Designed miniproteins, single chains, continued (5). Designs and how they scored, part 95

Each design is a single chain, and the fold is of that chain. pLDDT is the mean over its residues in the fold that is shown.

## One batch from the design tools (miniprotein)

Design m19516
Fold by ESMFold2-Fast:
Structure m19516 (fold): chain A 74 residues (1-74)
Amino acid sequence: SRAEELIEEALRLAMEALRLAKDRRLILRAIALVLRAIGLRLDLEWGADEEEILREAEELLREARELLEEARAE
């Protein structure tokens, strides 16, 4: 599904940010995004509304992209 694709991409980017991050604040933000992505994946598996999860996944992906850019700029 589209929601699943966005969650997996967000998780991939958040984990890359976590690997690159040197600043404690960025590390904690990356951990939070990873946990949120896992939570959304579980919600989908448990039958949550895909349209609602899609919106959350789109927001998560934007946050993950921003965080990765910040981590790379360190």
Scores: mean pLDDT 87

Design m19517
Fold by ESMFold2-Fast:
Structure m19517 (fold): chain A 68 residues (1-68)
Amino acid sequence: SFEEYLKKGEEAFAAGDLEAARLYYVQALAEAKTDEEKAEVLRKLGEVYEAQGDLARAAALYAKADEL
């Protein structure tokens, strides 16, 4: 479910496993049904890219979330 993948992504991110966090958030995005759920996941993905130093991708993801 959306909530299960989101939780797994958050747990992976907290553990510093940015690759696993990204994978779980991508799966959460696929399960997202509402613009609110999609925006939440896009912001979480932005946080992952920001933590990896990819500020351009992070900014693009934040902008996409804000447009939903």
Scores: mean pLDDT 88

Design m19518
Fold by ESMFold2-Fast:
Structure m19518 (fold): chain A 95 residues (1-95)
Amino acid sequence: SMDKELAEKLREIHEKLRNDPSKVKELVEELTELAREYGFSEEEILALQIQLVGIAAVMLKNEEAIEYVKKAAEYLEKGELEKAKEYLEKAIEEL
């Protein structure tokens, strides 16, 4: 099942992040390539990226990155994808 394989690969990315949260930028790129391979929409990819970066920000106790992730998630819920991307990029720059 494609869904089972995808879930396993996503779990592996999250496990890599928990082992070394400083690799978040590399893991976001890996996640993005994986999601594109499985035909995810831009909105779905952005949601997965925000989740991954949010986990890293919390693990690294980076308050500024946590704030930017929260803003990215808020804009994504409003359908403002461009603003969500902008705040996600700011969060990654802080990590």
Scores: mean pLDDT 88

Design m19519
Fold by ESMFold2-Fast:
Structure m19519 (fold): chain A 67 residues (1-67)
Amino acid sequence: SLEEEIARLEEELERLDREGTRAAVAGDYQTAAELSARAKELARRLAELYRELGDEKRAQFYEDIAA
């Protein structure tokens, strides 16, 4: 379902945020940048999915993350 896809992508985004923070703390800025780029791609997809649900507040939240 759409809700299940959203939940899965939100969990993946949280994982990328944790890994990116760890990479940055470790001084691995290349990995941190790559993970940040992937997180922005997921945020754009989440914004699209929330717009399909009619949840404009959450769609805007993820659009702001992707910017």
Scores: mean pLDDT 88

Design m19520
Fold by ESMFold2-Fast:
Order: C-alpha cells, then sequence, then structure tokens
Structure m19520 (fold): chain A 54 residues (1-54)
C-alpha cells in the first residue's frame, strides 16, 4: 500500500537524521508514529530528570 511504502521511506530518513544527530528532523519523521514519538519524548524527559538529580 502507499502508506506502507511511505513509512518505509520515512524509516530510512529517520536513520539518516539520527546518524547526523538532527533530533528535530528525527522528531518530525517520528510524528507519523505516535508510539515512537511518545517513547522518544519519554526517553528525553527521563534523561533530563536524571541529569537534574545528579
Amino acid sequence: SMEEEAKKIREENRKKAEASGDTLALRSVLSDDPEEMEKFIEEAKKKYEELQKK
């Protein structure tokens, strides 16, 4: 399906953005996947809180 093909392209772009360290681009790509986006936000929040507690 077109959705499946588009998602595959997005995954490739995601890996490329992740390798370049562009977190904003990565977040934009993950916006189409709410579960992935939520996990990304939660991980970032956890890291921030851990840094504050240290």
Scores: mean pLDDT 66

Design m19521
Fold by ESMFold2-Fast:
Structure m19521 (fold): chain A 81 residues (1-81)
Amino acid sequence: MPPAFTELPREVQEELLVETIERVKPSLSPEEQAILDEAREAALAGDLGRAFALLMTLSPEALAQFGKEFRELYERYLKES
């Protein structure tokens, strides 16, 4: 089975979160884009707990879109490793 996200190196967790945020951001509302900007800043600061807490405040539709983009990036990472 592929490793859980939390089992990845912290630097990889931060990179995957930031890239997913950048992919999803243009398709979301301005309010949710602001949440993604805060989550991105938290991830870049190494505060993954805050980043996830912010992401959990997104709408169910935005969370589903985030999960889809995240899965694609995560699968690409695993294939290149």
Scores: mean pLDDT 78

Design m19522
Fold by ESMFold2-Fast:
Structure m19522 (fold): chain A 68 residues (1-68)
Amino acid sequence: SKKEEVERAIENFKKVKEEYSDNEEIVKLTEEAIKKLEELLRQEKYDEALKLSDEYDVKLTRLIAEKL
């Protein structure tokens, strides 16, 4: 279900936050993504949450490549 996809996306961002816990910029970005996705999940706005998750994933991947 789309709900399960959003929940999986949130879990993946939490794992990235733990993996890069010493990188303040990555921690802040993942915390922002988690907060916004949890808000959309609560509102049952799954399509919006999945689109936002993709946008944060692109930004996070770019940030990791540039800083590490």
Scores: mean pLDDT 85

Design m19523
Fold by ESMFold2-Fast:
Structure m19523 (fold): chain A 67 residues (1-67)
Amino acid sequence: SLPKPVIELHIKLTPEDSDETKQEKADKVKQALDEAHKNGKHAVITLDVRSAEEAEAILKGELPAPP
């Protein structure tokens, strides 16, 4: 089989997600980006989030501050 040049990840954050679940999802995004960079692959990450702040936090590998 040909090596897959793209790492695909779909992450959805919901208000019902616990901080632990949100952290796990953020960690998956970070791991996908790290693996893509390490292996010379392109990561395609689809983020379904409620705000720009949540998207920024995930990309930084952290959760947004609680309200």
Scores: mean pLDDT 67

Design m19524
Fold by ESMFold2-Fast:
Formats: C-alpha cells, structure tokens, sequence
Structure m19524 (fold): chain A 63 residues (1-63)
C-alpha cells in the first residue's frame, strides 16, 4: 500500500519538529533578546519528541 503508515507519519513529524527547533535556535543566536522565540524553544525543549508529536496530532484532529 502507498498509504503512509503511523510510524512513517511520526518519523516525518519528528523531522519537522527538529527543523523547527534548529530554526528557533538560529533565530535566538541572532536575536538573544527575542522573548517569544526563547519561550517557544524552551517549551519545545521541555517536551519529548513523542510528546510533541502527540500534541501535534491531537491539535490537527481538533482543527
């Protein structure tokens, strides 16, 4: 089947989460006083990739 499996979906979401974290880290390096960027990065770092994936899936299902 060409349908994406649940494991494949989670792997793709993990890559997206990692890319977002990298972008936020780079923004924070350039703008250390960017409070919103710092708060978002701290929130992401305070959660495991599995927790973030579950939150994203839940949020998408509710939207």
Amino acid sequence: SSVMTEEEKKAELKEIIEAIKEQLEELLKENPDAELVREKLEWLEGHSDEELIELLLKNIAEA
Scores: mean pLDDT 75

Design m19525
Fold by ESMFold2-Fast:
Structure m19525 (fold): chain A 60 residues (1-60)
Amino acid sequence: METVIVELSGLAPGDYVVTVKTTAGEEKALARVDAQGRARVAIELPKGAKVTSVTVEPAA
């Protein structure tokens, strides 16, 4: 398995959905942005998968 770290900064505090699209499919993770506007999220990808896009959206 491959672990990818997504680091977020400069965001309003709250919950965000991080969607990582790869050649093997999509992985989603919840990122909880702290009072300083930062979050770190570890996402496991299938071995050999290539990241094609990363999107970050407020989780409402």
Scores: mean pLDDT 80

Design m19526
Fold by ESMFold2-Fast:
Structure m19526 (fold): chain A 60 residues (1-60)
Amino acid sequence: MLAEVEEAWARAEAAATHPATDAEAARELGEAMGRLAEALASDDPEVAAFVRARAEAWDA
């Protein structure tokens, strides 16, 4: 689960850093966000800690 969350976050972060207007890129971002949402729906403290750390790093 965590590895899938890391992959999904990396895909979402890459898309946000280099935004594309292509339908394919938007679909990939949507899929990554969907997987991330599923992982977050699971009550996993490790996943929650990972997301929190990434959010803080994103603002820094």
Scores: mean pLDDT 63

Design m19527
Fold by ESMFold2-Fast:
Structure m19527 (fold): chain A 63 residues (1-63)
Amino acid sequence: MSLEERMASLRGLPLPFAIRRLPDIVKGLKYSEEELDEAMRRAGVEPGVREMVLKALRDARAK
């Protein structure tokens, strides 16, 4: 499954439901923040959701 296809699952979801999926989406990701942001932009993910995913990834990788 491509990264873009995985990120497409975030499109059109109400923000609270997107937030609940963030831990599962960032779990095991081997991609850089730049690659992840690019894939989310290509998939049409909302800016607020994109920022939350990137923050979750940063927080997970900082520890």
Scores: mean pLDDT 69

Design m19528
Fold by ESMFold2-Fast:
Structure m19528 (fold): chain A 68 residues (1-68)
Amino acid sequence: MLSEEQIKENLEAIVEVVRTLAPHLTPAQRAALLADIRAGIARLKEEYPEMDELLDETLARVEAILAE
């Protein structure tokens, strides 16, 4: 089981990777990446319902980056 701190660190790492990759992705690749991240977040919300607010905020940040 991941600690809340480890989950936060992993989510921040994902956001930074997405920010780094986004300028180099095609629209189709951005859509695929967003779909994969949404699926991953949905699975984490099932495992860690107490972290739903943090997970929703992380998804919103990723959506904003990939919408540029």
Scores: mean pLDDT 81

Design m19529
Fold by ESMFold2-Fast:
Structure m19529 (fold): chain A 60 residues (1-60)
Amino acid sequence: SDEERVTAEFRRVLDVARGLSPEARDELLGRVERLYRDYLAGRISLEEFEKRVRELIAEA
């Protein structure tokens, strides 16, 4: 389901965030939250949300 796909990406983000400094964690979480809001507003697709989250994780 779409909910399971979103949950899987958030779990991946939280796992990465645990290894970051507080400042880097806040930046990563803030960027992911903005992407999620864009997805909820219909500005980006679920597939684009997943892609952009994975790109953010790779840069962290």
Scores: mean pLDDT 88

Design m19530
Fold by ESMFold2-Fast:
Structure m19530 (fold): chain A 82 residues (1-82)
Amino acid sequence: MSMKEKLDELLSELSEAIQNGDEEKAIKLLEEIKELLKQTKLSEEERTVYISALEKLKELAEKKGMEKVVKKIEELIKLLEE
């Protein structure tokens, strides 16, 4: 599995965890995404796509009242902006 395919899979699982109210699973998935992002060399265009996806997930988490998930998504967005 490519690193990008793994990222897409983890983002999909994160979306499901947030929708299902599983905050603990969402936090675990965010840590896995963070570690994968640190090891994955993304182009500027790819970073923009993933930032957009994370911003949508942040909005979903905010609507669900998952403050810890929102904070961790903000950390990932900042990591991708660097």
Scores: mean pLDDT 83

Design m19531
Fold by ESMFold2-Fast:
Structure m19531 (fold): chain A 98 residues (1-98)
Amino acid sequence: SNLLKGGYYLDEGKYDEAIKYFEEAIKQDPNNADAYLVLGYAYYKQGKYEEAIKWFEKAAEIDPSLKVEAYRLIAEAYEKMGDTEKAEEYRQKANEAR
């Protein structure tokens, strides 16, 4: 699947290729929340934290069962951006979503 191919490229550090396959997975199924989560993670690995946060939020919106994972990743992205207050806010949201 496109998700598996994207995952292989992600593991290889080939983030642009991973993004391409995750975007294709989203085109085939726009409600696949896992595809948005891994797309966000690929952007996170590139240091594109604002873009990563956007896709993590989209994943949590589509599938609330992903809220804990998405909010933890959003907190990590804010920490990387130096926004310690937002990072703590999202760590708390992740804890509350359990």
Scores: mean pLDDT 90

Design m19532
Fold by ESMFold2-Fast:
Structure m19532 (fold): chain A 67 residues (1-67)
Amino acid sequence: IDEVIEEIKELAKKDLEKAIKLLEDEATRLVAQGRYDEARELAERVIEAFKDNEELVETARRILESL
């Protein structure tokens, strides 16, 4: 999860759309594997780390609602 958060940070600076897609793809992968606690942790950490990025926060909130 730490590595994914850092990759999202770097992508958000250059290509927000790719950052959002990475978040969605990783959350989908965790859910598909039954790793719901890790998917929730990922979404919560994105909300905390990117509170000023409305698109990332909205995507993370949507992930939490789907769990």
Scores: mean pLDDT 82

Design m19533
Fold by ESMFold2-Fast:
Structure m19533 (fold): chain A 77 residues (1-77)
Amino acid sequence: HGIEALMQEKYEEAVRIYRAELERHPDNVEALIGLAEALFRLGRYEEAIRTAERALALDPENRSARRLLEEARAALA
Protein backbone atom coordinates (compact mmCIF):
# COMPACT_ATOMS: atom_id res chain seq x y z
CA HIS A 1 0.00 0.00 0.00
CA GLY A 2 1.17 3.56 -0.75
CA ILE A 3 0.98 4.77 2.86
CA GLU A 4 3.28 1.94 4.02
CA ALA A 5 5.92 2.81 1.40
CA LEU A 6 5.63 6.48 2.45
CA MET A 7 6.04 5.58 6.16
CA GLN A 8 9.12 3.46 5.36
CA GLU A 9 10.64 6.42 3.40
CA LYS A 10 10.47 4.39 0.16
CA TYR A 11 9.41 7.51 -1.73
CA GLU A 12 10.08 6.24 -5.27
CA GLU A 13 8.01 3.12 -4.52
CA ALA A 14 5.28 5.31 -2.99
CA VAL A 15 5.15 7.39 -6.21
CA ARG A 16 4.72 4.19 -8.27
CA ILE A 17 1.98 2.81 -5.99
CA TYR A 18 -0.01 6.07 -5.79
CA ARG A 19 0.24 6.67 -9.55
CA ALA A 20 -1.14 3.16 -10.16
CA GLU A 21 -3.98 3.85 -7.71
CA LEU A 22 -4.77 7.16 -9.46
CA GLU A 23 -4.98 5.37 -12.84
CA ARG A 24 -7.87 3.37 -11.34
CA HIS A 25 -9.39 6.23 -9.28
CA PRO A 26 -8.29 9.65 -10.66
CA ASP A 27 -10.29 11.58 -8.04
CA ASN A 28 -8.87 9.75 -4.99
CA VAL A 29 -7.85 12.70 -2.79
CA GLU A 30 -5.95 10.47 -0.32
CA ALA A 31 -3.83 9.05 -3.16
CA LEU A 32 -3.19 12.57 -4.54
CA ILE A 33 -2.00 13.70 -1.09
CA GLY A 34 0.24 10.63 -0.72
CA LEU A 35 1.71 11.20 -4.19
CA ALA A 36 2.33 14.91 -3.44
CA GLU A 37 4.05 14.00 -0.14
CA ALA A 38 6.30 11.42 -1.86
CA LEU A 39 7.18 13.86 -4.67
CA PHE A 40 7.96 16.58 -2.09
CA ARG A 41 10.25 14.21 -0.16
CA LEU A 42 12.06 13.41 -3.44
CA GLY A 43 12.63 17.15 -4.11
CA ARG A 44 10.27 17.06 -7.12
CA TYR A 45 8.60 20.27 -6.00
CA GLU A 46 6.90 21.34 -9.24
CA GLU A 47 5.20 17.92 -9.54
CA ALA A 48 4.29 18.04 -5.83
CA ILE A 49 2.67 21.48 -6.35
CA ARG A 50 0.60 20.30 -9.35
CA THR A 51 -0.52 17.17 -7.49
CA ALA A 52 -1.45 19.09 -4.31
CA GLU A 53 -3.39 21.62 -6.43
CA ARG A 54 -5.40 18.72 -7.92
CA ALA A 55 -6.18 17.48 -4.40
CA LEU A 56 -7.32 20.98 -3.32
CA ALA A 57 -9.52 21.28 -6.43
CA LEU A 58 -11.34 18.13 -5.27
CA ASP A 59 -11.27 18.95 -1.53
CA PRO A 60 -10.69 22.70 -0.93
CA GLU A 61 -10.62 22.33 2.88
CA ASN A 62 -7.99 19.59 2.95
CA ARG A 63 -5.29 20.70 5.41
CA SER A 64 -2.68 18.14 4.24
CA ALA A 65 -2.97 19.25 0.61
CA ARG A 66 -2.75 22.95 1.58
CA ARG A 67 0.28 22.31 3.81
CA LEU A 68 2.08 20.38 1.04
CA LEU A 69 1.32 23.11 -1.50
CA GLU A 70 2.67 25.82 0.82
CA GLU A 71 5.82 23.83 1.72
CA ALA A 72 6.58 22.90 -1.91
CA ARG A 73 6.12 26.51 -3.06
CA ALA A 74 8.42 27.71 -0.24
CA ALA A 75 11.05 25.14 -1.30
CA LEU A 76 11.06 26.64 -4.84
CA ALA A 77 11.34 30.24 -3.59
Scores: mean pLDDT 86

Design m19534
Fold by ESMFold2-Fast:
Structure m19534 (fold): chain A 65 residues (1-65)
Amino acid sequence: ALEELRATAKELKEEYPELADLIEELLKAFEAGDYDKAEKILVELNLRNPEAGARLGAVFRRAVE
């Protein structure tokens, strides 16, 4: 779960360096168990880049199950 999220985050930070800080905030919130904050960051990520948001969102949803 967390391994998949980190792997996808690494790929997206390489493809979209401008989103790196936001992606790191998402990982921090997830690792802290703050899923409400993580979901808010994910919404912002999706608004800035729908492709990146969709890819991280799919992994995030699997990880919280």
Scores: mean pLDDT 81

Design m19535
Fold by ESMFold2-Fast:
Structure m19535 (fold): chain A 70 residues (1-70)
Amino acid sequence: AAPAVDPAAREEAAREIARRVAAANPDAHPTLDQIIAAAEEVAAEAAARGDEQRAAAARRFAAAVRAEAA
């Protein structure tokens, strides 16, 4: 099973993902693929920083978006 993450960490990951998507697409609505890519990028950066809680939250966010898209 995926590790449980704090709701606050999940919210922080979601905000960071939204910020990155907005920065990459200032004049357009983001696609699900762009949101997933941003979530994976946030997860990789958090993991590189040693922030495993944020990395897990971002990965869980990406998985949830993929599930909604299916």
Scores: mean pLDDT 76

Design m19536
Fold by ESMFold2-Fast:
Formats: C-alpha cells, sequence, structure tokens
Structure m19536 (fold): chain A 68 residues (1-68)
C-alpha cells in the first residue's frame, strides 16, 4: 500500500545517508514496520511476521554499516 511504499522510500534514503548509529536504529525501526505491514497485508502468522521483522532488521543494519 501507500504506507509501505513511503516506509521503503524512507528506509532507502536512511541507508544511503547513514552517518550515525541513531540513523541505523531508525532504519531498523522502519524495516520492522514495513515487515509488519507486509505480514498483515499477506495474512501471515504472528510467528512469520516476527521472523520477517528480525530478518529485515539484520539486513538493514548490515547494509547501513557497509555504506557508512
Amino acid sequence: GKELKKLIDELSELIKNAKTEEDIERAVELAKRAAELMAKAAGLSEETAENMKEVLAHLTRSRAREVM
């Protein structure tokens, strides 16, 4: 939806421009929120939604640190 697109766009910008640990933490929070919206839209189980949040958080932290 529109909300997911906005979160993905903001996440992309934060990753590209990450300069501090606070920027990385904000990107991780947006990634988890995006995962939650995706899981709800797809009707996924709570366990699957939690796993998606964990995976996206890990990938977001990894990518942000690579571009800092």
Scores: mean pLDDT 77

Design m19537
Fold by ESMFold2-Fast:
Structure m19537 (fold): chain A 62 residues (1-62)
Amino acid sequence: SNKEELLKLIGEILRIIGDIIELEKKMKTAEGEELEKLEKEKEELEKKLKELLAKLKSLPPV
């Protein structure tokens, strides 16, 4: 069902957004190598978010 796929994608998108927000909070207190690691983790999550948004746009209309 397209509705089940849509709800799953929306749930995954919301989860990733939450994870990015938490990483941004940690980045405010991080320095040096820790900050670089968090920046890399954020970039990976942003890449995943972009991929999920592309999948959402590719779903057939309801």
Scores: mean pLDDT 83

Design m19538
Fold by ESMFold2-Fast:
Structure m19538 (fold): chain A 82 residues (1-82)
Amino acid sequence: SLPKFSKEFEEAVKALTDAIREANARLEAGEDPQKVAEEFRKRVDEILEKYKDKLSPLEYEIIRALGDIAVGILESIAREKA
């Protein structure tokens, strides 16, 4: 952890991590992977919108990059299982 990162950045990272855990739990429960991927994408967009004015440019780009990676992985899983 970097001591210069804001509390809001820590909250955004937690929100993203919680969303990833929820998506994983839903996939393990046998939910439709396409629906899980679609709703996860919306959740990432909501996190970015909520925190866009609260984060530094670097903090925002880190959250966006991590979110994009996670969305890409879930969409890949959804395509494989379709």
Scores: mean pLDDT 84

Design m19539
Fold by ESMFold2-Fast:
Structure m19539 (fold): chain A 64 residues (1-64)
Amino acid sequence: VTEEDKKLFKELLKKYNEDMKKVEAELKKKGISEENIKELNKEYLEEEIEEGVELLKEGVEKVT
């Protein structure tokens, strides 16, 4: 793991957190309950993490 990899990871986490907040806001706008939003957010993050790890193992570059 290089210093560049660490910086990229932090930038991606920041982007994902920002996007997740936007998704939560849209879900609230649609009238979905706070509890349901938390469940959806957790499930979505677990799926994204698993997919991202699998793609990285295959040597796929997620960022340009």
Scores: mean pLDDT 63

Design m19540
Fold by ESMFold2-Fast:
Structure m19540 (fold): chain A 62 residues (1-62)
Amino acid sequence: SAGEKNAEAARKAAEEGNATAAAVAAWDIYLVGGGSREKAEAAVRAGYAGDAKKAGELAVEA
């Protein structure tokens, strides 16, 4: 639920070129889901690179 919404937010932010919003969404997924910090950081990096698909996929896995 919350993780899915944050993953979608990360994808949208990356598509819009908003790296800061993508970073926040990925970090929120990690904090809420207790998942992998490594995957959350990878999602943020993918977002900064403009790879929205990869950013969203990694964020969901975080």
Scores: mean pLDDT 68

Design m19541
Fold by ESMFold2-Fast:
Formats: C-alpha cells, structure tokens, sequence
Structure m19541 (fold): chain A 68 residues (1-68)
C-alpha cells in the first residue's frame, strides 16, 4: 500500500472516531515516505483530537518543515 493510500485510510478512520487506528495508518505512511508532510500533519491533528496536544507539536512542526 502506498503512503498516500495509508494516509487516506487514516482520514476515513479518524472521521469514524477510530483515532488509534488512524494514528497507526499515519505512522505507516510516514515509515513508507518520511517526506509526506500530510501524514505528519494528520497524525498531529489526530493526537489533538485525543487531547494529546503536547505530543502533536513535534509532528506539526515536522509537517511545516517538509512544506518549506
């Protein structure tokens, strides 16, 4: 499965409230393509949805860095 497909499945799971499953798919997307900034951003957003805002910060910063 390509990084983009894993990211898209993660978005579907997040929309269903399956936040832990979404996180696992975003992590796999990052493992396949560490430069895929959308996966880092979506992981950060999902961590925020879980109330894990402090843990989200480094992932959000990495996503921003990859867009530069």
Amino acid sequence: MEAEELNNKGIELRNQGKLDEAIKLYEKAIELDPNYGDAWLNLARTLIDQGRTGEAIPYALQAQQLRQ
Scores: mean pLDDT 85

Design m19542
Fold by ESMFold2-Fast:
Structure m19542 (fold): chain A 62 residues (1-62)
Amino acid sequence: MSLQEARDYVRELAKWEGLELSEEEVEEISRQALETAKRQKVDPRLAAGLLVTEKKMEKEKE
């Protein structure tokens, strides 16, 4: 998965979750998802989903 594909996927997940993300947050999550996927040997889409869910929980806590 390219960084551009990761950004597109993160934006789509944010829409489905009803989560409002800035472009900076999308870029940060996308970069972290690719990095996490490489380190943990998991699918980048799974990593992106986990990070978007964490961000949603963080924002709902505040």
Scores: mean pLDDT 80

Design m19543
Fold by ESMFold2-Fast:
Structure m19543 (fold): chain A 70 residues (1-70)
Amino acid sequence: SPFDLIEEARKAYEKGDYEKAVELAEKAIQENPLNGEAWRLLAEIYRKLGDEEKAEQYEAKARQVDPRLE
C-alpha cells in the first residue's frame, strides 16, 4: 500500500539511505499520484540532499494534490 511504501521510505531516510528513500517515495506516487504525503516526503529528502529547487517543486505538488496539508 502507499502507506507501507511511505513508512519504508521514511525509515530509509532516517538511516541515511537517500537513494532507497527516493525510490520508495516515487513508487508510492506511481501507485497514487494524489498522495500529498509522498510528495512532501520527496521534498523533505531533497532538502536534506541540498536540492532546494527540487524540494520546492515537490512541496508545490504536495499542496496542489492535498491543499489541506499546511
Scores: mean pLDDT 82

Design m19544
Fold by ESMFold2-Fast:
Structure m19544 (fold): chain A 88 residues (1-88)
Amino acid sequence: MPPTPEQMFEEIKAEYDELKAKVEEYEARRDTLSPEQQRALESARYLIEEVGKLLEEMEKNGVTQEMLDEAIGLILNARAALRELEQL
């Protein structure tokens, strides 16, 4: 049986919280980062802010598969940006 929309929402929220914490840790030491790392961090921050907006919309108006799919895509892109930052 596939996960329920509410189970998927909770998993996305947990991943969002993890990635947001990582972004905040890098932001706290931004001045120690290279210009390339700072650009990757800005990309990750933007993507995480967009996930946050989708989570608020889902909490207010109900969970839809379309919004879950969009949030998953943004999370994958945010993970890719943070991975790029960590490899530099």
Scores: mean pLDDT 84

Design m19545
Fold by ESMFold2-Fast:
Structure m19545 (fold): chain A 108 residues (1-108)
Amino acid sequence: MKEELLKKAQENLLKGQEAFDSGNYEEAVKYFEEAVKNYEKALGPDSPLVASAYENLARAYEKLGDKEKAVEYFKKAIDAYQKIAESTGDPEYKKRIEELKKRIEELK
């Protein structure tokens, strides 16, 4: 079950990124939402893969002009990265959190 969910999440993440790169942001949102759902089921909400998928979903909403949804998902990514930073001590997650906080302020 977990391996199947991870494979499906990876496939949806790739399709979402391809849609995003082609400018099809509505399609990117749908694929990134499926990636988030599958990663959460496989790994729980506090994993780097879930945090990264939230970040991609936020970027797609930002491109659609949905600032409220973009901020919502950037905040979900920050919360996940913060819990990972607290458990691992990896300074890269702290840097990523500060980058995402700055992006949220720029959307206001």
Scores: mean pLDDT 86

Design m19546
Fold by ESMFold2-Fast:
Structure m19546 (fold): chain A 95 residues (1-95)
Amino acid sequence: MTVPDQEAMAKQAAELFGLTEEQQEELLREARELIEEGEKLKESDPEKALELYERALELLLLSPHPEAPALIRRAQEGLAEVAKKLGLVDEPLAE
């Protein structure tokens, strides 16, 4: 049983995406701020909230940080709620 080294994981992600550990943390911070702003606007300005959640997801997908999955889930849940409120239901995929 080895505890994964957070430093080693961050280094591996930086190698894959060319991002430094500080850049990964900055992307997570920015994504979190976008999610929080989206949550504030979800009821008053759902179109703007949708845009903010989409931007947050884009940033989180660029940083495979261990905390990113929790923020991705939060952004996806907010995005789904806002999309339903705006009537943006995807047409059923033609199978």
Scores: mean pLDDT 71

Design m19547
Fold by ESMFold2-Fast:
Structure m19547 (fold): chain A 63 residues (1-63)
Amino acid sequence: LVGSLFKATVTIPKAGPDDLEVREGEIVEVLEVVDENNVLARNLATGEIGYVPKSYLEKIGDL
């Protein structure tokens, strides 16, 4: 998962200061696996880093 690219399947609004805001179709790079449900990721469109639920992401490739 670390170094993998995922596409957001839905728009995820920023709920807290450490959460990542992601729009449907945006690509994120997984930096760390936090737990079974959450990853730390970078949004490639915005450059922001934050926490994202894995259930909203679909794997599209590896770096």
Scores: mean pLDDT 79

Design m19548
Fold by ESMFold2-Fast:
Structure m19548 (fold): chain A 62 residues (1-62)
Amino acid sequence: KKEEAQKRLEEAQAKLDSYAARGNEIAATRDERDPEAFDELVEATLNMIKAVVEKLAAEREL
């Protein structure tokens, strides 16, 4: 059972990396006026919140 929880943690981290890369790629390609600090703050915050939520969910299953 713990292995399944660990897999979720790994997937959450992998998804965070993927979403961050996607957001940056889109911003660089289409939105030139995007303030870099603002965009990265929003994505970093959302990604961290998701990681924490997934970690807590996995821990609940133990």
Scores: mean pLDDT 65

Design m19549
Fold by ESMFold2-Fast:
Structure m19549 (fold): chain A 67 residues (1-67)
Amino acid sequence: SLEERLRELTLRLIALKLEIIGLELELERAEKEGKEEEAEKLKKEIEELKKEIEEIEKEIEELEEKL
């Protein structure tokens, strides 16, 4: 159902947002320690997850319009 899909996407969205928080804490640590290469890697990982969140948020919006 649309409601079931919306619930699944919402839970995935929450999980991804928590993952980003963890990566942002690791990024802060890497920057503080002067680990520039590790910091750049973490920034790329965070950026990719933010893109995934944006795609999920768009799908949620489209599903809400159909409910």
Scores: mean pLDDT 86

Design m19550
Fold by ESMFold2-Fast:
Structure m19550 (fold): chain A 71 residues (1-71)
Amino acid sequence: MSRRERVEELIRETLEAVVEAYEAGKLSPAQTREILRLIEEARKALEEGKYDEAMRLVEQARAALEEAVAA
């Protein structure tokens, strides 16, 4: 599996988790927008071949989701 495919998979998994948390009422609209913005930035970095930046951004999105769900 390529590095790009791994980052794409993490972005997809994170997006699915965001949708699930939103449907469960665990995310505010503001929290949802912030996490989706990070995912969009990660996809942009991935398209530019910036795999380390894309990974960092998806990790930030996942951390923000985890903190929001834990609160």
Scores: mean pLDDT 83

Design m19551
Fold by ESMFold2-Fast:
Structure m19551 (fold): chain A 67 residues (1-67)
Amino acid sequence: MSEEEFEREVKVALGLIYVGLGNIDEKRGDYEGAAESYEQAATWFEEAGDHDLAAEMRKKAEELRKK
């Protein structure tokens, strides 16, 4: 594993942690907190190079903010 590969894996892991936090907040009815967590996940996925997953997370955050 290269340093770049390790950094990418860490960014993906951080994104997944924020997705988990967003799921918890959403389950509790905290739509604003969930949206913030999904936006943080999107940022980490973007930095990891996963633009499609980042866009999906941002879309989910926007939908939650409309509630």
Scores: mean pLDDT 84

Design m19552
Fold by ESMFold2-Fast:
Structure m19552 (fold): chain A 58 residues (1-58)
Amino acid sequence: SQEQLGRLVGEANRALAAGDNEAAAKKYKEAAKLAGELFGEDSPLTKFFLKKAELLAK
């Protein structure tokens, strides 16, 4: 749901603010999966979360 997406993004942002890039990457990846279900796999939002997760998992 959109509410669950908001929670995942909030958790990712909190992890990022704490410097926990690994935890943030995992949450952004979960957010990307859910965004793909809600808005489509090709949506800009889904692609944004996927790229964010990949950059943070580096």
Scores: mean pLDDT 83

Design m19553
Fold by ESMFold2-Fast:
Structure m19553 (fold): chain A 79 residues (1-79)
Amino acid sequence: EAERLARVAELLEEAARAAAAGDREAAVEHLAEAAALLGEDLEEAREAARRALEELPDEELAEQLRANAEAARAAAEAA
């Protein structure tokens, strides 16, 4: 569990970096991979990520993803 949560944090950090750079496709794929590790369907996660990118500016999305990565990292440490 701890190792899985650490990988989720890593993927969310990569998604945040991609979003900040304006690489929406990379951000979607990293988000989908993180969600799949948490038991989500990969295609459903990819759709959700695309919707999030359309609704939020890249900078705001990057901040949200960074906060989520921090939460996942803390959860990994606690596990």
Scores: mean pLDDT 75

Design m19554
Fold by ESMFold2-Fast:
Structure m19554 (fold): chain A 58 residues (1-58)
Amino acid sequence: LSAQVRALHEEAVARFRAGASIEEALAWLRERLTALGLPEVVVDAALHEARRVLEGLA
């Protein structure tokens, strides 16, 4: 599971680098994490971390 979450996070960053907006990358990541059946608090924590990374890249 942790490896899958990391891979999805990396793909969201790759999508942003390919031209997606921060909101588009995070929306994609939320859908994928939710599809894994993760608790909402875990999904929110992962999205918060991803937003911080993406904002640092912008």
Scores: mean pLDDT 83

